Designed miniproteins, single chains, continued (5). Designs and how they scored, part 80

Each design is a single chain, and the fold is of that chain. pLDDT is the mean over its residues in the fold that is shown.

## One batch from the design tools (miniprotein)

Design m18772
Fold by ESMFold2-Fast:
Structure m18772 (fold): chain A 96 residues (1-96)
Amino acid sequence: KEEELKKEAEENRKKAEANPGTLEGARALKKAAEKYLQLGDYKKALEYGEQAARDAPGTLVGAEALFIAAQAAKKLGDDELAKKYYEQAKEALLSL
């Protein structure tokens, strides 16, 4: 249900705002990006996925956030950006 997904996205966005630049905040941003991707809000899914990846580099959270950003970019028609983030996510996972 769209309303529940929006509520979950908003709750995770607030958690991220309470914990900026931290791994906990990055997890919340990743969850918000997942909810926006499910909602079809691909621009927000991309923005929050990118931010989560920046806030948690070299972690599983950051790698998963890059996969979400890649999916969002693909849905927006940006195939080059999607490919870039897929490759970055694969490299990040292999380096763990």
Scores: mean pLDDT 86

Design m18773
Fold by ESMFold2-Fast:
Structure m18773 (fold): chain A 64 residues (1-64)
Amino acid sequence: AALTVEFLVAESGLSRETAERLVAMALAGASQEEMADWLVREEGLSREEALRIARGVYGLLEGF
C-alpha cells in the first residue's frame, strides 16, 4: 500500500492524498472505469489521463 502510493505520486504527479484514495478505492473493489471517473471529477483530469492512472494502480496491485 505505502509503496504503491509513493510510486503513484512519483509517476502521475498526484497528491499523496489522491493516491491514497485511489489505492483505497481499488482495494474496496472499484473498477478502473470507476476510479477514472472519480479522477475526472475530483482532479479535473482528462478521461484518457485518468484511465492511464487507474490502469497503473491495478498493475501495481496485481503484483502483490
Scores: mean pLDDT 75

Design m18774
Fold by ESMFold2-Fast:
Structure m18774 (fold): chain A 77 residues (1-77)
Amino acid sequence: GNVTLTFTLPDGTEVTVTGESVAEALRKAGKEILTHSENVLKGIGAVLRLIGWTLDNPNASEEEAQAEVEKAVELVK
């Protein structure tokens, strides 16, 4: 089944991403966070955090992934 993540970027833009897996949805979320980051290094840091978390949590739920995306967005504020 598909995984859907919805989050709000620091500028107030709401983004929804859907993937075939948690890893795919987090990859798409990371790309959106990076492309909308005013600080490129913070954006890269958020992407690396999401990649690392995905590798450590291969069987993560959509709810766990949603919480991790929200933490990544907080890092780029």
Scores: mean pLDDT 84

Design m18775
Fold by ESMFold2-Fast:
Structure m18775 (fold): chain A 55 residues (1-55)
Amino acid sequence: APPPLSGDEVNEIMAEIIEKNKDIKDIDEFHKAAYKWLKEKGYENLIASFEEGEK
């Protein structure tokens, strides 16, 4: 399991995901790519945080 992340580290990861996927215009495709990346890195707990940020 990855170590616990600080809020700054979470924001940095989110910014990197956005930057890496900026060419994806479809929000559903973007979410799929972001969730796949987070799951691959072992940060599945951040998926829930990402979804909550959508409200």
Scores: mean pLDDT 66

Design m18776
Fold by ESMFold2-Fast:
Formats: structure tokens, C-alpha cells, sequence
Structure m18776 (fold): chain A 85 residues (1-85)
């Protein structure tokens, strides 16, 4: 339905931001990478809530795992930034 279409849009936008963050990370631009990873995280969190509202437990589990991995990646980027101060 229309709510499922919104869920797919949120996931696509989060994936695009995640890919841009990886590109900045590869360039050593950890500051921009962090901003984009945090933006992707917010969209994944919105997608998770929507998946739960739809009762899509399978999709919710998949998104929750992606959020967990992304939080670890954000932690690493924050440590790299602190080390360069």
C-alpha cells in the first residue's frame, strides 16, 4: 500500500546517504562521513517504526540489524575524529 511505498522510499534514501558516507570515508573526510551516516541512521530509525506499524516483523528485524551495524560504524568514525584532534 502507500505506507509500504513510504517504507521503501525511506530505505532507498537511507541507502543513498549511507553510500555517500562511505565515499567520504574512503576519501578520509570523516567529518562529512559522520554527518551522512547520522542522517542515514535517522531515516533507518523512521523506517523501523513504520515497518513495526505495518506489522512487518521480518522487515523490522532486518532494519534493526542494519541500525546496529551503522551505530557501530558511527562509533568508529567518532573515535577516528577524536584521534585527529
Amino acid sequence: GSMEAKLEQLIREAQELYQKALDYFKQGNYKEALKLFEQALKLYEQALELARQLGDEERAREIDIQIGVLRLQIGVVKLLLKKQE
Scores: mean pLDDT 90

Design m18777
Fold by ESMFold2-Fast:
Parts: structure tokens; C-alpha cells; sequence
Structure m18777 (fold): chain A 110 residues (1-110)
């Protein structure tokens, strides 16, 4: 595999894992079960998504607008969690999951 193909596979796997984590945290918020550990896991997950978005901007210019939207939603989600605005956090997570699914689909077509 080329270095690009390896990084592409890693990016896809990272986004798929991020979607799973976001879905789990979303359900914990709905059940009133969110903990400081879940907030720490979310922070790590958002950092990983951000790293993928930066990689997309550098190496997949066709996805630059999608990467920008992902970064904007990450910032919105961080602010919602800091404010303990869980209704806005859930909505932003759902929008972020949709964009990550779109990114995965487009990356698999490369």
C-alpha cells in the first residue's frame, strides 16, 4: 500500500470509531448518565476528528468545505458541553455524525 492509502484507511477507521463514541455519549446524555470520564473521552474523540479534518484539508482538497464544517461543529459541541447545554450538544452530535458518515462515504470512493 502507498503511504496515502495507509493514511486513508486510518482516517476512515478513526471516523468510524468516532461515530460509535459519539452515539454512546449521546445515549448517556439522554439517560442523564454522562460522567467526567465521558467528557474526557469526548475531548479525545473530537481531537482525533479534528486531526482527520486537518489531514483532509492538506491531502484531499475536494473535501475542504466538509472538513471546515466538521471543525465548526467540533467548536460548537465543545461550547455546548462547557455550558452543560445538553440539548444543543445532542443536536450538534447528530449533525457531526451525519457529516462524518458523508466524509467516510466520499473517502471510500477515492
Amino acid sequence: MSNFERRLKMAIESLENAIETLEEIKEKIRNGEVTAIDEAVLTVTLSEIYMVAQWLKKYVPELNELADKIEELIDQLDKAFAAKDYDSAIKTMEELIELLEEAIKKLKEL
Scores: mean pLDDT 87

Design m18778
Fold by ESMFold2-Fast:
Structure m18778 (fold): chain A 103 residues (1-103)
Amino acid sequence: SQEEVEEALKKLEEAVKNGKISKDFPETLRRLLAEATSPEQLEKAREILKKFLDYIRKQMVEEKMTLKELAEKYGISEKTLKEIIDLARQAMVELEARLRRAA
């Protein structure tokens, strides 16, 4: 539903802005990909995920944090954080492909 997509987008945006990553992040992202159908929703999701991936890159490159240290900071396992990052990268590819088809 549109309400579920809107809620998922808000949760992802909060994670990016506040540096909070929760255990439900992968489920939220998968739900967003399954239910987001409008170009507006796809564009918003793409922007949020791009900011998220840029934030992770900054923490790892600029702050020299390891994946393990980032996972400890967020209170999740290294495997979970790796899954979130990999899923976000896959989601970006899928969103860009869907936006090209919708254009």
Scores: mean pLDDT 76

Design m18779
Fold by ESMFold2-Fast:
Structure m18779 (fold): chain A 78 residues (1-78)
Amino acid sequence: SDAFLSQLQELLKDPSLSEKVKKLLLKNVILYYENMTGTYQPFLRLLPTVDKDLLLSLEGKELTDEALEQIERSILSS
């Protein structure tokens, strides 16, 4: 839900949380979408802060360790 994603985004802005914890949270949410729906693509499309070029580059692609790292980098450095 939008409320869940808003709560996630607020947690990712929290300066008391380490980058390792933030990456772990993102990884678990992405993997949850992959396992629940068979794809992480819906998660990416719901994020207002993700780089549109990254979205285009990952469109229709399977979730790899490289893709996961690119997603985490994009979200955490925005």
Scores: mean pLDDT 79

Design m18780
Fold by ESMFold2-Fast:
Structure m18780 (fold): chain A 115 residues (1-115)
Amino acid sequence: SEKLKLIREASILAASAGVLVSEGNIYLSQGKYEEAAESYRRAAELLRRASELLKQAGATKAAEYFEKAAEYFEEAARYVERGDVKKYEEYLKKGQKYLELGNKYSSEFTEKLKS
């Protein structure tokens, strides 16, 4: 199925974005703010690509959640660069929430296509 291929590619991109968020969190814990911000921005780029593939597959809700996650990780990167701890913690938490929602809805959409 063409739709299943798009969803599988999106899932790989989303998994890679999750790894980049984790790497960013490690850099952040080390005081490496520039590297942390870059990791979060790269994660956002992969999540936007995953969102476009999911839109093509018809997984609209999962796509919307990955788009929201990307927006929040970009805002987190900006506040990391500014040293605004309260703001980057807020946006990282929101980014993670929407990344998890995107993964959940992508999985649920995949199961409906197989049934």
Scores: mean pLDDT 92

Design m18781
Fold by ESMFold2-Fast:
Structure m18781 (fold): chain A 67 residues (1-67)
Amino acid sequence: SRAEELVKRYDTDGNGELSSYEMLEALLDLGLSREQALAIIRKYDKDRNGFLTEEEALAALEEALAM
């Protein structure tokens, strides 16, 4: 899927996690505003550790693609 391709592109460490910075860049690339991107990141970063699991990142990107 498009979301899976974006995770692979921005997961530079290949660890199956995306930093909030990598997620911000991915969401901005999709045409979201910074405010929209940060809201999605906060929604899916449930542990508030500044990293999204692959599952959280996929869900966040799928929400962005549906907007």
Scores: mean pLDDT 76

Design m18782
Fold by ESMFold2-Fast:
Structure m18782 (fold): chain A 98 residues (1-98)
Amino acid sequence: AEVKAEPKTVRVGEKATVKATLSGDIRSPATVVLADEDGRVLAASDPVERGGTATIEFTVDVPPGTYKAVAADPELVGRTGDARAGIQAEGDDIKVEP
């Protein structure tokens, strides 16, 4: 399974739109989340079907650093707030810059 996300870089204080394309063997529906290294969810898409494009719109009000786009089970993410609870595929790194 593969998650490709664009843009690769967003800036603190902007309103960003990240689009992620899901491919390969992903269980539907899946949500795409932006998560830090501890699995904390910064932002999440609406659930999408296999082969779909997920859209994440959010205000970048988090510390600078590297975040991952991850395809995950929407129910487990919704219950836990932790991307690691339902990971199906890890994808691109998204860099948050000052």
Scores: mean pLDDT 75

Design m18783
Fold by ESMFold2-Fast:
Structure m18783 (fold): chain A 102 residues (1-102)
Amino acid sequence: MAAEKAALAEKTSALVEQLKDKDEKVRLKAVLELQELLRTVPDELLPVVIETLVEGLKKVPKEHREEIELAIKLLELEADTNENKEISELLRKAVEEIRKAH
């Protein structure tokens, strides 16, 4: 499990770094892959992905605001559709944290 958490954090960080890419297609693909992670990762491991997303998205430049807003909308959608109240609350706090940074 420790190795699995580290791998998820690394993958999430790599996707967030792609949101800084000069190519719009690379940035949009990163947003879609982040959405897939939020939907496919087990609830037990979602906190690692969410925490890594918050820290990474806070550092994304304002020039990529469109991708930041798309990522925020994906987090809000997951919060609204996730039946796990703890994960839903964590996602809502993540959205607030990212919005405060931008």
Scores: mean pLDDT 77

Design m18784
Fold by ESMFold2-Fast:
Structure m18784 (fold): chain A 81 residues (1-81)
Amino acid sequence: SVTESLLANLPAMLEYWKRRVGLGKAKELVRDIVESFAAMEKAIARLEYAADPQRLAQLIAQIDADLARLLAAIDEEVAAM
C-alpha cells in the first residue's frame, strides 16, 4: 500500500532532507508529502466511489487513520534523531 511504502521510506526521507535543510524543515517537508498523498487518495476515492456513500465513508476513514499513523511515525523518527 502507499501507507506501508511511505512508512518504510520515512527514515530515509527525513535523513535526506535533514542533511539539506535541517531537522525542523525536514519534518515540515515530510509531513507535507504524506498529507498531500492522503489528500490525493481522498480525491480519487470521491471520484471512484461517488455512487457508494458507505464504501466511500469507510475508505475516507481508513485514509484518515493511515495519515494519523504516518504523522505519529514522523514524530517518533524525529524524536529519535
Scores: mean pLDDT 88

Design m18785
Fold by ESMFold2-Fast:
Structure m18785 (fold): chain A 86 residues (1-86)
Amino acid sequence: SELDKLLEEAEKKLAEIDRLYREALATGDPSVLAQLRKLIDELEKILKKLKELLKKEKASYIDWFRYLALSGAAFTYRRAAERLEA
């Protein structure tokens, strides 16, 4: 389904964010921090689409749980990235 594909895309993007966050912590490289911020922005855009699609399609409880987990992770990484840039 379109919903399942977007959830998988978001989960894949989160894995990429986690990898870049680890690299940013290790190196302090401003270019890595910029890439991390860009991926977080992209994940947030996917999550906005997911929220509207979940409402429109009357998604299952499991789909909403996956969305909420992704949203919580995105929020956490956003705050972490902002602290690294300060």
Scores: mean pLDDT 86

Design m18786
Fold by ESMFold2-Fast:
Structure m18786 (fold): chain A 100 residues (1-100)
Amino acid sequence: AIEVVDPNASPEERLEGLERNIEAARAAGATPEDVAMVLASALALMSAIVRQEKDEEVLAELRAVFREMDRRVAAARSNEEKIDALAAGARRLRELLRRA
């Protein structure tokens, strides 16, 4: 059900992969395995952004979103709350990448 993200994908392709894995996790009832796959997708997206983004101000704002996602995931009390935190972060990353 969860798609593996291509390690050579662009930030846009990795964001799409993250969004697909979030949808799959919600459909599957947010198992620990689904949460781990969504987290792996988020880390892969962060890696692609760091490699591609040259504007340090934009990069700092994108890094702030990942830090907020990490804090919310750490504070979450259920797998569903972790997926909700990751989904909120993904929406913010989509918005910022459209402006970058």
Scores: mean pLDDT 78

Design m18787
Fold by ESMFold2-Fast:
Structure m18787 (fold): chain A 75 residues (1-75)
Amino acid sequence: DELSRELVKKALEETATALIDAGQPELAGWVVARALERAGMKDLAEKVRAQVQEAIDAGDTAKAREIILEGIRYL
Protein backbone atom coordinates (compact mmCIF):
# COMPACT_ATOMS: atom_id res chain seq x y z
CA ASP A 1 0.00 0.00 0.00
CA GLU A 2 1.71 3.19 -1.27
CA LEU A 3 -0.29 5.45 1.05
CA SER A 4 0.84 3.47 4.12
CA ARG A 5 4.50 3.71 3.03
CA GLU A 6 4.16 7.49 2.56
CA LEU A 7 2.57 7.88 6.02
CA VAL A 8 5.36 5.86 7.67
CA LYS A 9 7.99 8.01 5.91
CA LYS A 10 6.24 11.21 7.06
CA ALA A 11 6.06 9.90 10.65
CA LEU A 12 9.81 9.11 10.56
CA GLU A 13 10.62 12.58 9.13
CA GLU A 14 8.53 14.19 11.88
CA THR A 15 10.13 12.07 14.63
CA ALA A 16 13.69 12.60 13.36
CA THR A 17 13.17 16.38 12.99
CA ALA A 18 11.68 16.61 16.52
CA LEU A 19 14.66 14.70 17.98
CA ILE A 20 17.19 16.92 16.17
CA ASP A 21 15.35 20.09 17.32
CA ALA A 22 15.43 18.69 20.90
CA GLY A 23 19.25 18.45 20.64
CA GLN A 24 19.37 14.67 20.04
CA PRO A 25 20.63 14.23 16.44
CA GLU A 26 22.50 11.04 17.45
CA LEU A 27 19.23 9.42 18.57
CA ALA A 28 17.53 10.65 15.37
CA GLY A 29 20.26 8.99 13.29
CA TRP A 30 19.92 5.77 15.28
CA VAL A 31 16.12 5.65 14.81
CA VAL A 32 16.39 6.16 11.03
CA ALA A 33 19.25 3.61 10.70
CA ARG A 34 17.11 1.08 12.62
CA ALA A 35 14.20 1.67 10.21
CA LEU A 36 16.51 1.16 7.20
CA GLU A 37 17.91 -2.04 8.75
CA ARG A 38 14.41 -3.43 9.34
CA ALA A 39 13.55 -2.61 5.71
CA GLY A 40 16.44 -4.87 4.60
CA MET A 41 18.93 -2.06 3.87
CA LYS A 42 21.61 -3.03 6.39
CA ASP A 43 24.57 -1.59 4.45
CA LEU A 44 22.78 1.76 4.00
CA ALA A 45 21.78 1.74 7.70
CA GLU A 46 25.44 1.29 8.76
CA LYS A 47 26.54 4.05 6.35
CA VAL A 48 23.89 6.49 7.63
CA ARG A 49 24.82 5.74 11.26
CA ALA A 50 28.54 6.28 10.56
CA GLN A 51 28.01 9.50 8.54
CA VAL A 52 25.63 10.96 11.15
CA GLN A 53 28.15 10.23 13.93
CA GLU A 54 30.94 11.84 11.86
CA ALA A 55 28.82 14.98 11.33
CA ILE A 56 27.97 15.18 15.06
CA ASP A 57 31.65 14.73 16.02
CA ALA A 58 32.46 17.65 13.66
CA GLY A 59 29.72 19.79 15.29
CA ASP A 60 27.77 19.92 12.00
CA THR A 61 24.13 19.42 13.04
CA ALA A 62 22.89 20.72 9.66
CA LYS A 63 24.82 17.96 7.84
CA ALA A 64 23.53 15.34 10.30
CA ARG A 65 19.97 16.51 9.50
CA GLU A 66 20.61 16.25 5.74
CA ILE A 67 22.02 12.70 6.05
CA ILE A 68 19.07 11.58 8.23
CA LEU A 69 16.43 13.00 5.85
CA GLU A 70 18.21 11.53 2.81
CA GLY A 71 18.18 8.11 4.53
CA ILE A 72 14.41 8.29 5.01
CA ARG A 73 13.97 8.90 1.25
CA TYR A 74 15.15 5.30 0.59
CA LEU A 75 12.25 3.85 2.61
Scores: mean pLDDT 84

Design m18788
Fold by ESMFold2-Fast:
Formats: sequence, structure tokens, C-alpha cells
Structure m18788 (fold): chain A 68 residues (1-68)
Amino acid sequence: SDEELRQRAIDAARQFAEAAGLSEEQIARLVEMIEAASPEQLRRADYFAALSAIRAGDWAAAREALAA
């Protein structure tokens, strides 16, 4: 379901960001980006590319990967 997709994306992003040492503010921003995306955008999103970009500190690339 769309709810399950969104929740899994949020849970995975939070776990990754915490493991990567991101601040609560950065984690909140990432969650906001996922919550703002449509279910169609989340299904088409390149989550691996987004997570890799965030780990590298490239928020512009992360936004692009999530908005695909």
C-alpha cells in the first residue's frame, strides 16, 4: 500500500541517517522530503542513489533521486 511504502521509506531513511551520524535536524528534513513526495514519485524514486548522495552530503542529488 502507499502507506506501507511511505512508512518503509521513512523507517529505512531514519535508520540509515542515524547510522551515518546525521543530526535530528537533517533526519527531519529527509523525512519531510519523503512525506512531500507523491506515492508515484516514491515508487519511481532511486532510494539507493538518494541514500548514497546523503551519505556524501549532496542534498541536491538526494532531492533529484527522490523526485524521479
Scores: mean pLDDT 74

Design m18789
Fold by ESMFold2-Fast:
Structure m18789 (fold): chain A 65 residues (1-65)
Amino acid sequence: GMESLFSAQTAAALGRQAGDEETARLAREASSGGNEGAKKANQAAQYLLQGDVEKAREYAEEGAK
């Protein structure tokens, strides 16, 4: 739903704020993967909020598969 798009946009914005454009791109791709991808994008956003860029990237990559 629309909430999934907002989660992806949040993850992308946080990735840019962290200076990691690749994580931002992967979070957008994860959101387009359907319900599971959207969940992974949201988890990536949570890790970015915690300052864990490495975990955020891992979750974004998994959601993009």
Scores: mean pLDDT 66

Design m18790
Fold by ESMFold2-Fast:
Structure m18790 (fold): chain A 70 residues (1-70)
Amino acid sequence: LEKLELQLLLYKISVSATEYVIERIEERMKTADPSTRERLEALRRHLEATRRDLEARIRELELQIRSLKS
């Protein structure tokens, strides 16, 4: 149980870090030239996909932890 709770914490930290980076990229895109903006947009989409994967893993872990605590 403690091991799963630690994994959950680490995934939540990873989501927060990913969200922070996405915000910085979006901010940079506002002043970027077209070619740089296209590259930043591609990176943002990749990070959005990573965030969605992490959120799915968090949901699975939360279900497992809840089942074990019940």
Scores: mean pLDDT 85

Design m18791
Fold by ESMFold2-Fast:
Structure m18791 (fold): chain A 100 residues (1-100)
Amino acid sequence: SVLEKMKELLEKMKELAKKLQELVNDPNATLEEVEEVMKEIAELEKEALELTRKYPTPENKEIMRQIILTEASATMMFLLFYISEKLGLPRPKVEYKFPE
């Protein structure tokens, strides 16, 4: 069902956000590795948005809201990493809290 597909996309989004948090907290992680995860996050958000537009049920909209909030957190982690790398500042230590 579309609902099950939306739930699958949310779980994948949470897994990608967790992977990004691990990379941001890894002193050996490269900007290229972090950018690749952000690319996957953006593609998944696009797929979820297209499904929600075609099937705009309250349940799908709520899952999409959680996907957007998770992506926003991931984007913040990416920006902190990117700024630290470009300015030669210490990398921030981040803890991700998933939307409930």
Scores: mean pLDDT 85

Design m18792
Fold by ESMFold2-Fast:
Structure m18792 (fold): chain A 87 residues (1-87)
Amino acid sequence: SQDYQNTQELIDKSRQYFEEGDYSKAGSLLTAAGILSTTVEDEDQRKKLHQEIKDMTAEMDKHLSDAQRQFRDDLISTSKALQQERR
């Protein structure tokens, strides 16, 4: 199915942008893949795409949450260092 192939290409491109650190483009492409996956007539193919999109979304969400935690930890560490220098 062309729709299956087109959806897979969107997922693959989303992963490429995610690996490049462009989370905004990765998320937009993954959303587009989710919408296009609904046009896939073969139920088994649609189910596989739905699972891939769910797995990729979970991986991205975990990575963003981990990055937010790291940012907070870095901010706390920087604040402690500055407090030691400021008396």
Scores: mean pLDDT 78

Design m18793
Fold by ESMFold2-Fast:
Structure m18793 (fold): chain A 93 residues (1-93)
Amino acid sequence: YTLGLVYLDERKYDLAEEAFKKALAADPNHLDARLGLAYVYALKGKRSLAAAELVDAAKRFPDKSSRVIIKSVATFFGNIGLTDVADAVNAAL
């Protein structure tokens, strides 16, 4: 997970994607890694994959605190013009 964040800061999106996927393979319930992977997909223009990761997160983490975080990320995506992604996530919450 932390390595994925370092790669994001360095704008090494392919390496960031691989690092977050590896974190999720080790722990499928790693919310922060799913949010990071969604962000990488969005930066790579893969909107449908970004939406899928956030929708899966909304279904896996039904607790109130996780929902607030996921909704905040969806709102952020809407604000940067990824309204289709935000709408899909909000429909799953």
Scores: mean pLDDT 76

Design m18794
Fold by ESMFold2-Fast:
Order: sequence, then structure tokens, then C-alpha cells
Structure m18794 (fold): chain A 85 residues (1-85)
Amino acid sequence: SRSEEVLRAIEELEERLERGERVSQAELARRLGVSQSSISERIRRLGLREGEGIRAILEELRRQAAIQEELSKLPLEVLQKLAEL
């Protein structure tokens, strides 16, 4: 699925950054299936250097994916209780 492809892309890009390799905004956008303009705007709003901004975006996406996975593991009763908050 596209979600699995995006998660794999995040993992590959994070591994490359951990090796000290540079990842461009264009490559990040292509791998995630988003526009390069949206990546550029988010980095600009964060006020970070390009490499730090790309790392921050990947970290946020992984955090969101982890939350989604944990929510999918919760029983229906717990999900209903969270919806009441």
C-alpha cells in the first residue's frame, strides 16, 4: 500500500541521514509523494537549516506513524473512550 511505501521511504531517508548523507527537499518530496513547495514552506516555518528541517519533518512523520500504529492496536472500547475526550 502507499502507506507502507511512505513508511519505507521514511526509514530509508532516516538511515541515509544517520550515515551523514545529505537528502534534498526535492528527493524528500518525491519519496513522500508531496510537493517540493510544501516541504520548503514547512522548513521555512520551522526556521531551521535545510538538513535539520528535513530531519525534523521525518521525525514528526515517524512519530505520527507510531501513534497511528498504536491506535490501531487499541481495543474498540479504548478508542471510543478517547473519542469522548
Scores: mean pLDDT 73

Design m18795
Fold by ESMFold2-Fast:
Structure m18795 (fold): chain A 95 residues (1-95)
Amino acid sequence: SMKKKFEEVYKKLLEEAEEFLKRLAEEAGLSEEDTELALEKVREMFERVRKAREESSEKALEEARKLHEELVELLLELGVPREKLDEIYALALAD
């Protein structure tokens, strides 16, 4: 029951993060290609966080953090403010 609830919460948070990023990309005028690259990094980051929680893996959590930093740098270069990008990482760490 707990594992099923975690997977449902995880999927919902990932969907919310993807929707949030798509809206940010549209507002910032990002290309479809740049938006897709950012979405790939968000998905990989969420997968590493999920794995870290399931396996108690500090390494997977550190890898997720590095992917977040890479995503932040990419989107800052494209004109998206850092404050909004930090919200995506916070969603990945919820519950």
Scores: mean pLDDT 70

Design m18796
Fold by ESMFold2-Fast:
Structure m18796 (fold): chain A 93 residues (1-93)
Amino acid sequence: MDEKVEKILKLLDEYAELMKKEANAEQKEAIDEGVAEIKAALLKAKESLTDEELDIMIKTLETSIELLKKKLAGELTDEDIRARYEALEEEAE
């Protein structure tokens, strides 16, 4: 379980670094603050999170990182990314 929390923390760092590649200085500060807040919330909640909930978080972050890497490579548009997140939200209901 701690291994999955550590993996989520590493994935959050990777996602933040990818988001910052095209971000201005103000956006970089907002990304760093947002990631720090999410990490703090995760660490506070880690004792109450199930193994299944941690697996969902890992999969969601890995998917987000993959989509962002493809966007940065010019393989996906902002519309393609939005459509994929909309589909994930519909599946989560």
Scores: mean pLDDT 76

Design m18797
Fold by ESMFold2-Fast:
Structure m18797 (fold): chain A 94 residues (1-94)
Amino acid sequence: SSEERKEAYRKLLEAMREAAGLGRKDNISVEMARKLVEAYHTLTGLTSTPRDLSSITRIDVGWMFDLIATMLGEPLEVDGQVTEEKIAYVESLV
């Protein structure tokens, strides 16, 4: 639904804001990774994930950037950083 898609974009936006100032080798929380997987299911309609998170205790920001870029259909980062332009774009989708 439209509201489920908006919630998915809110999850992307939350992750992008959390990763502002972080590089690809930094880590995000497993909680944030699970939110992104839920967004991936909503935006793609797939019931599987690109990676099983059940055994993961940490995940790198690079994986997050690549997953968000896949969901947006365009690159997320410039020089390994999330840009204010991309944050504003996702805000427009909420």
Scores: mean pLDDT 78

Design m18798
Fold by ESMFold2-Fast:
Structure m18798 (fold): chain A 94 residues (1-94)
Amino acid sequence: SAAKEEELRELLKKAHEAIRNKKVEEAIELLKKVLEERGYEVLGVEVHEDDGRTTIVITFKNKEGKELKYLVDSNPFNPSEYALKEAEEVEKEA
């Protein structure tokens, strides 16, 4: 587990760098790899562009079979904010 945690930390650092440099496609690939290495099943990726803002929505399934979403906003004023977090579960529950 220790070696796997180190690998995931390096992937997350690369994802952070990609988001900081506004490399959306590279950030998506790195975030998908982090999720898959954590044992999540990636179901889909959506990219929404609105007035120069890019929102990345990654839909994934956890080990319990629950479908969740991870949201990343490439905000030009704070593009790296979301990269500092590991894959966060976006609540689907009301």
Scores: mean pLDDT 63

Design m18799
Fold by ESMFold2-Fast:
Structure m18799 (fold): chain A 70 residues (1-70)
Amino acid sequence: MVVYDKPLDPETLTPELAEEIVGEIAESLGLPKEDIEELKEIARKLANKPVDEQQKVLSPKIKEAIEKKK
């Protein structure tokens, strides 16, 4: 299969790639499916923003989800 728009710059994320990365991290942390889906949706919506800004928004959300696991 031929794929275009492949990220050559490590700092550039596509919406699909951001969704997969966040999903894998949330699954590795053992979060509930609802929290995983919410984080993936947030990552997709932030895909058009700089990676640094995406991380600043996602980091607190991931921490909140971890605390809910208690």
Scores: mean pLDDT 68

Design m18800
Fold by ESMFold2-Fast:
Structure m18800 (fold): chain A 63 residues (1-63)
Amino acid sequence: DEVERQRMLDQFSNETKERKKRIEEAWKNVKSQEEADEFRKKMLKEARERRERLFAQLTARSS
């Protein structure tokens, strides 16, 4: 249980880190604040959906 829980948390953490890096790289490539904001919004939405799926699987697994 704890091992599986740790695995899910590690994946979630890695996903979050990747999101942050992608946002930062997009910021470097984007020439306007508008483009940066748009990309950041998309990255945040993707991260949220990933977290939702992770949470749903964790709760479904429990019961």
Scores: mean pLDDT 73

Design m18801
Fold by ESMFold2-Fast:
Structure m18801 (fold): chain A 62 residues (1-62)
Amino acid sequence: MEETRRLVAEMVEKGYISPRLAEEILREGVPPEVLRRAMELYDAGKHSEAATLLHRALEANR
């Protein structure tokens, strides 16, 4: 739980995701392993791939 919240906060601070998307990620309970992978993709400049990964994870958890 704490790791997920920390990763989401870091992604917002880096400007990778909006606060709105962060709220959705925390509400739906995206696994921290998916968030770590998304962070790696964002840090590598693969923003579209990272965003796609996060949105797919959100839809899969609904």
Scores: mean pLDDT 80

Design m18802
Fold by ESMFold2-Fast:
Structure m18802 (fold): chain A 63 residues (1-63)
Amino acid sequence: IAATIDALVATLSPVQQALAQAAIAAINAGKIALAQATIAFLASVGAPAPLIAALKALAAAKA
């Protein structure tokens, strides 16, 4: 999962990269509600579906 997230993040726009990094930081901090909101916003700005799925899986594992 982490390797897939890193590879997908590298292909994103700077705005999408910042949002993906913010989501990962929120997950790592245990702020799952913030992470879910950030993931939803990342999806709304056109991030790849595999990245959204991987971030949701990571957030669920930390909840």
Scores: mean pLDDT 76

Design m18803
Fold by ESMFold2-Fast:
Structure m18803 (fold): chain A 60 residues (1-60)
Amino acid sequence: SPLDEEIARLDAEIDELVARMKELQPKVKAGDKEAFDEMLDLGAELVSLATRRVVLEREK
């Protein structure tokens, strides 16, 4: 269904964001300010996508 396709797309985007956050985690832990700022931006995007996914899942 179109909803299942949209949820699958969001899952793929979330997986990509999580993978990027994992790549940044050791740099953030080492005190890299640029990596920290990118992590904050990715975290905000993750919350947005996760919220969108929950809304779509409930519309099934």
Scores: mean pLDDT 86

Design m18804
Fold by ESMFold2-Fast:
Structure m18804 (fold): chain A 83 residues (1-83)
Amino acid sequence: DKERAEEIKELIAKNPNDKKLIEELLLESSLELLKLLAEKDLESFLGLAAEVLGISRETVRRLYERDKEGLIREVAKLIAEEL
């Protein structure tokens, strides 16, 4: 959510050494980017999610149809943890 992302950015500016705030910002940014990717290029999103989760693209597509938000959040979390 945009208001939350802006709040996290302000907190990082005040406390630049707080790793937790940086991780929260990265997660929120990853969530928004992945939502946009799924919206504009679903096949690229499914391919990225399959690579990140280590499962087939077909399995990812079924997960996306069942729980779009949950899948996007899990992928975003794993990407943020690697950064």
Scores: mean pLDDT 77

Design m18805
Fold by ESMFold2-Fast:
Structure m18805 (fold): chain A 64 residues (1-64)
Amino acid sequence: MALAERPDAARLLADQLVARGLIDRATAEELVARSKGTLAGLAKELLDRGLATAAQLGAAAASL
């Protein structure tokens, strides 16, 4: 189930990571799809693949 209050939160986080140059748009689209629209799923995929650090994810989330 998507976040009831923020169903696009994973997309917004992915957009911030693209804006910061950490991932490209194609990677962002793939990871959002794989995360099933969840922030936790997106964060886990990014960390597991080494595409972003916890600090970079926190900074991007703070920009939302």
Scores: mean pLDDT 75

Design m18806
Fold by ESMFold2-Fast:
Structure m18806 (fold): chain A 94 residues (1-94)
Amino acid sequence: MEEAEKKLEELLAETEKRLAAAKTLAEIDQVLKWFVTRLQELMETLSPEEAQKVGERALERLEELLDAAGVPEARKRTWLAGLRQLIEKVIEKL
């Protein structure tokens, strides 16, 4: 679990840097697609219990990063809902 938490924090730090460089909603969407792919790859290496913890932490932290990036509430809700559904589907397949 400690290694998974470290990998998640490294992924989140890279995501924050990429979001800071993004200047349009389309560029933010591309960063999120990259993030989702990396998160899925990480979760697939974990047990269902570890994947659930990593997924919930990722959701909490991503919401904070999107707020800091000034993403409109409606877009943020849509993206976070999509990520939550993806996390649930990944865990179901583990």
Scores: mean pLDDT 83

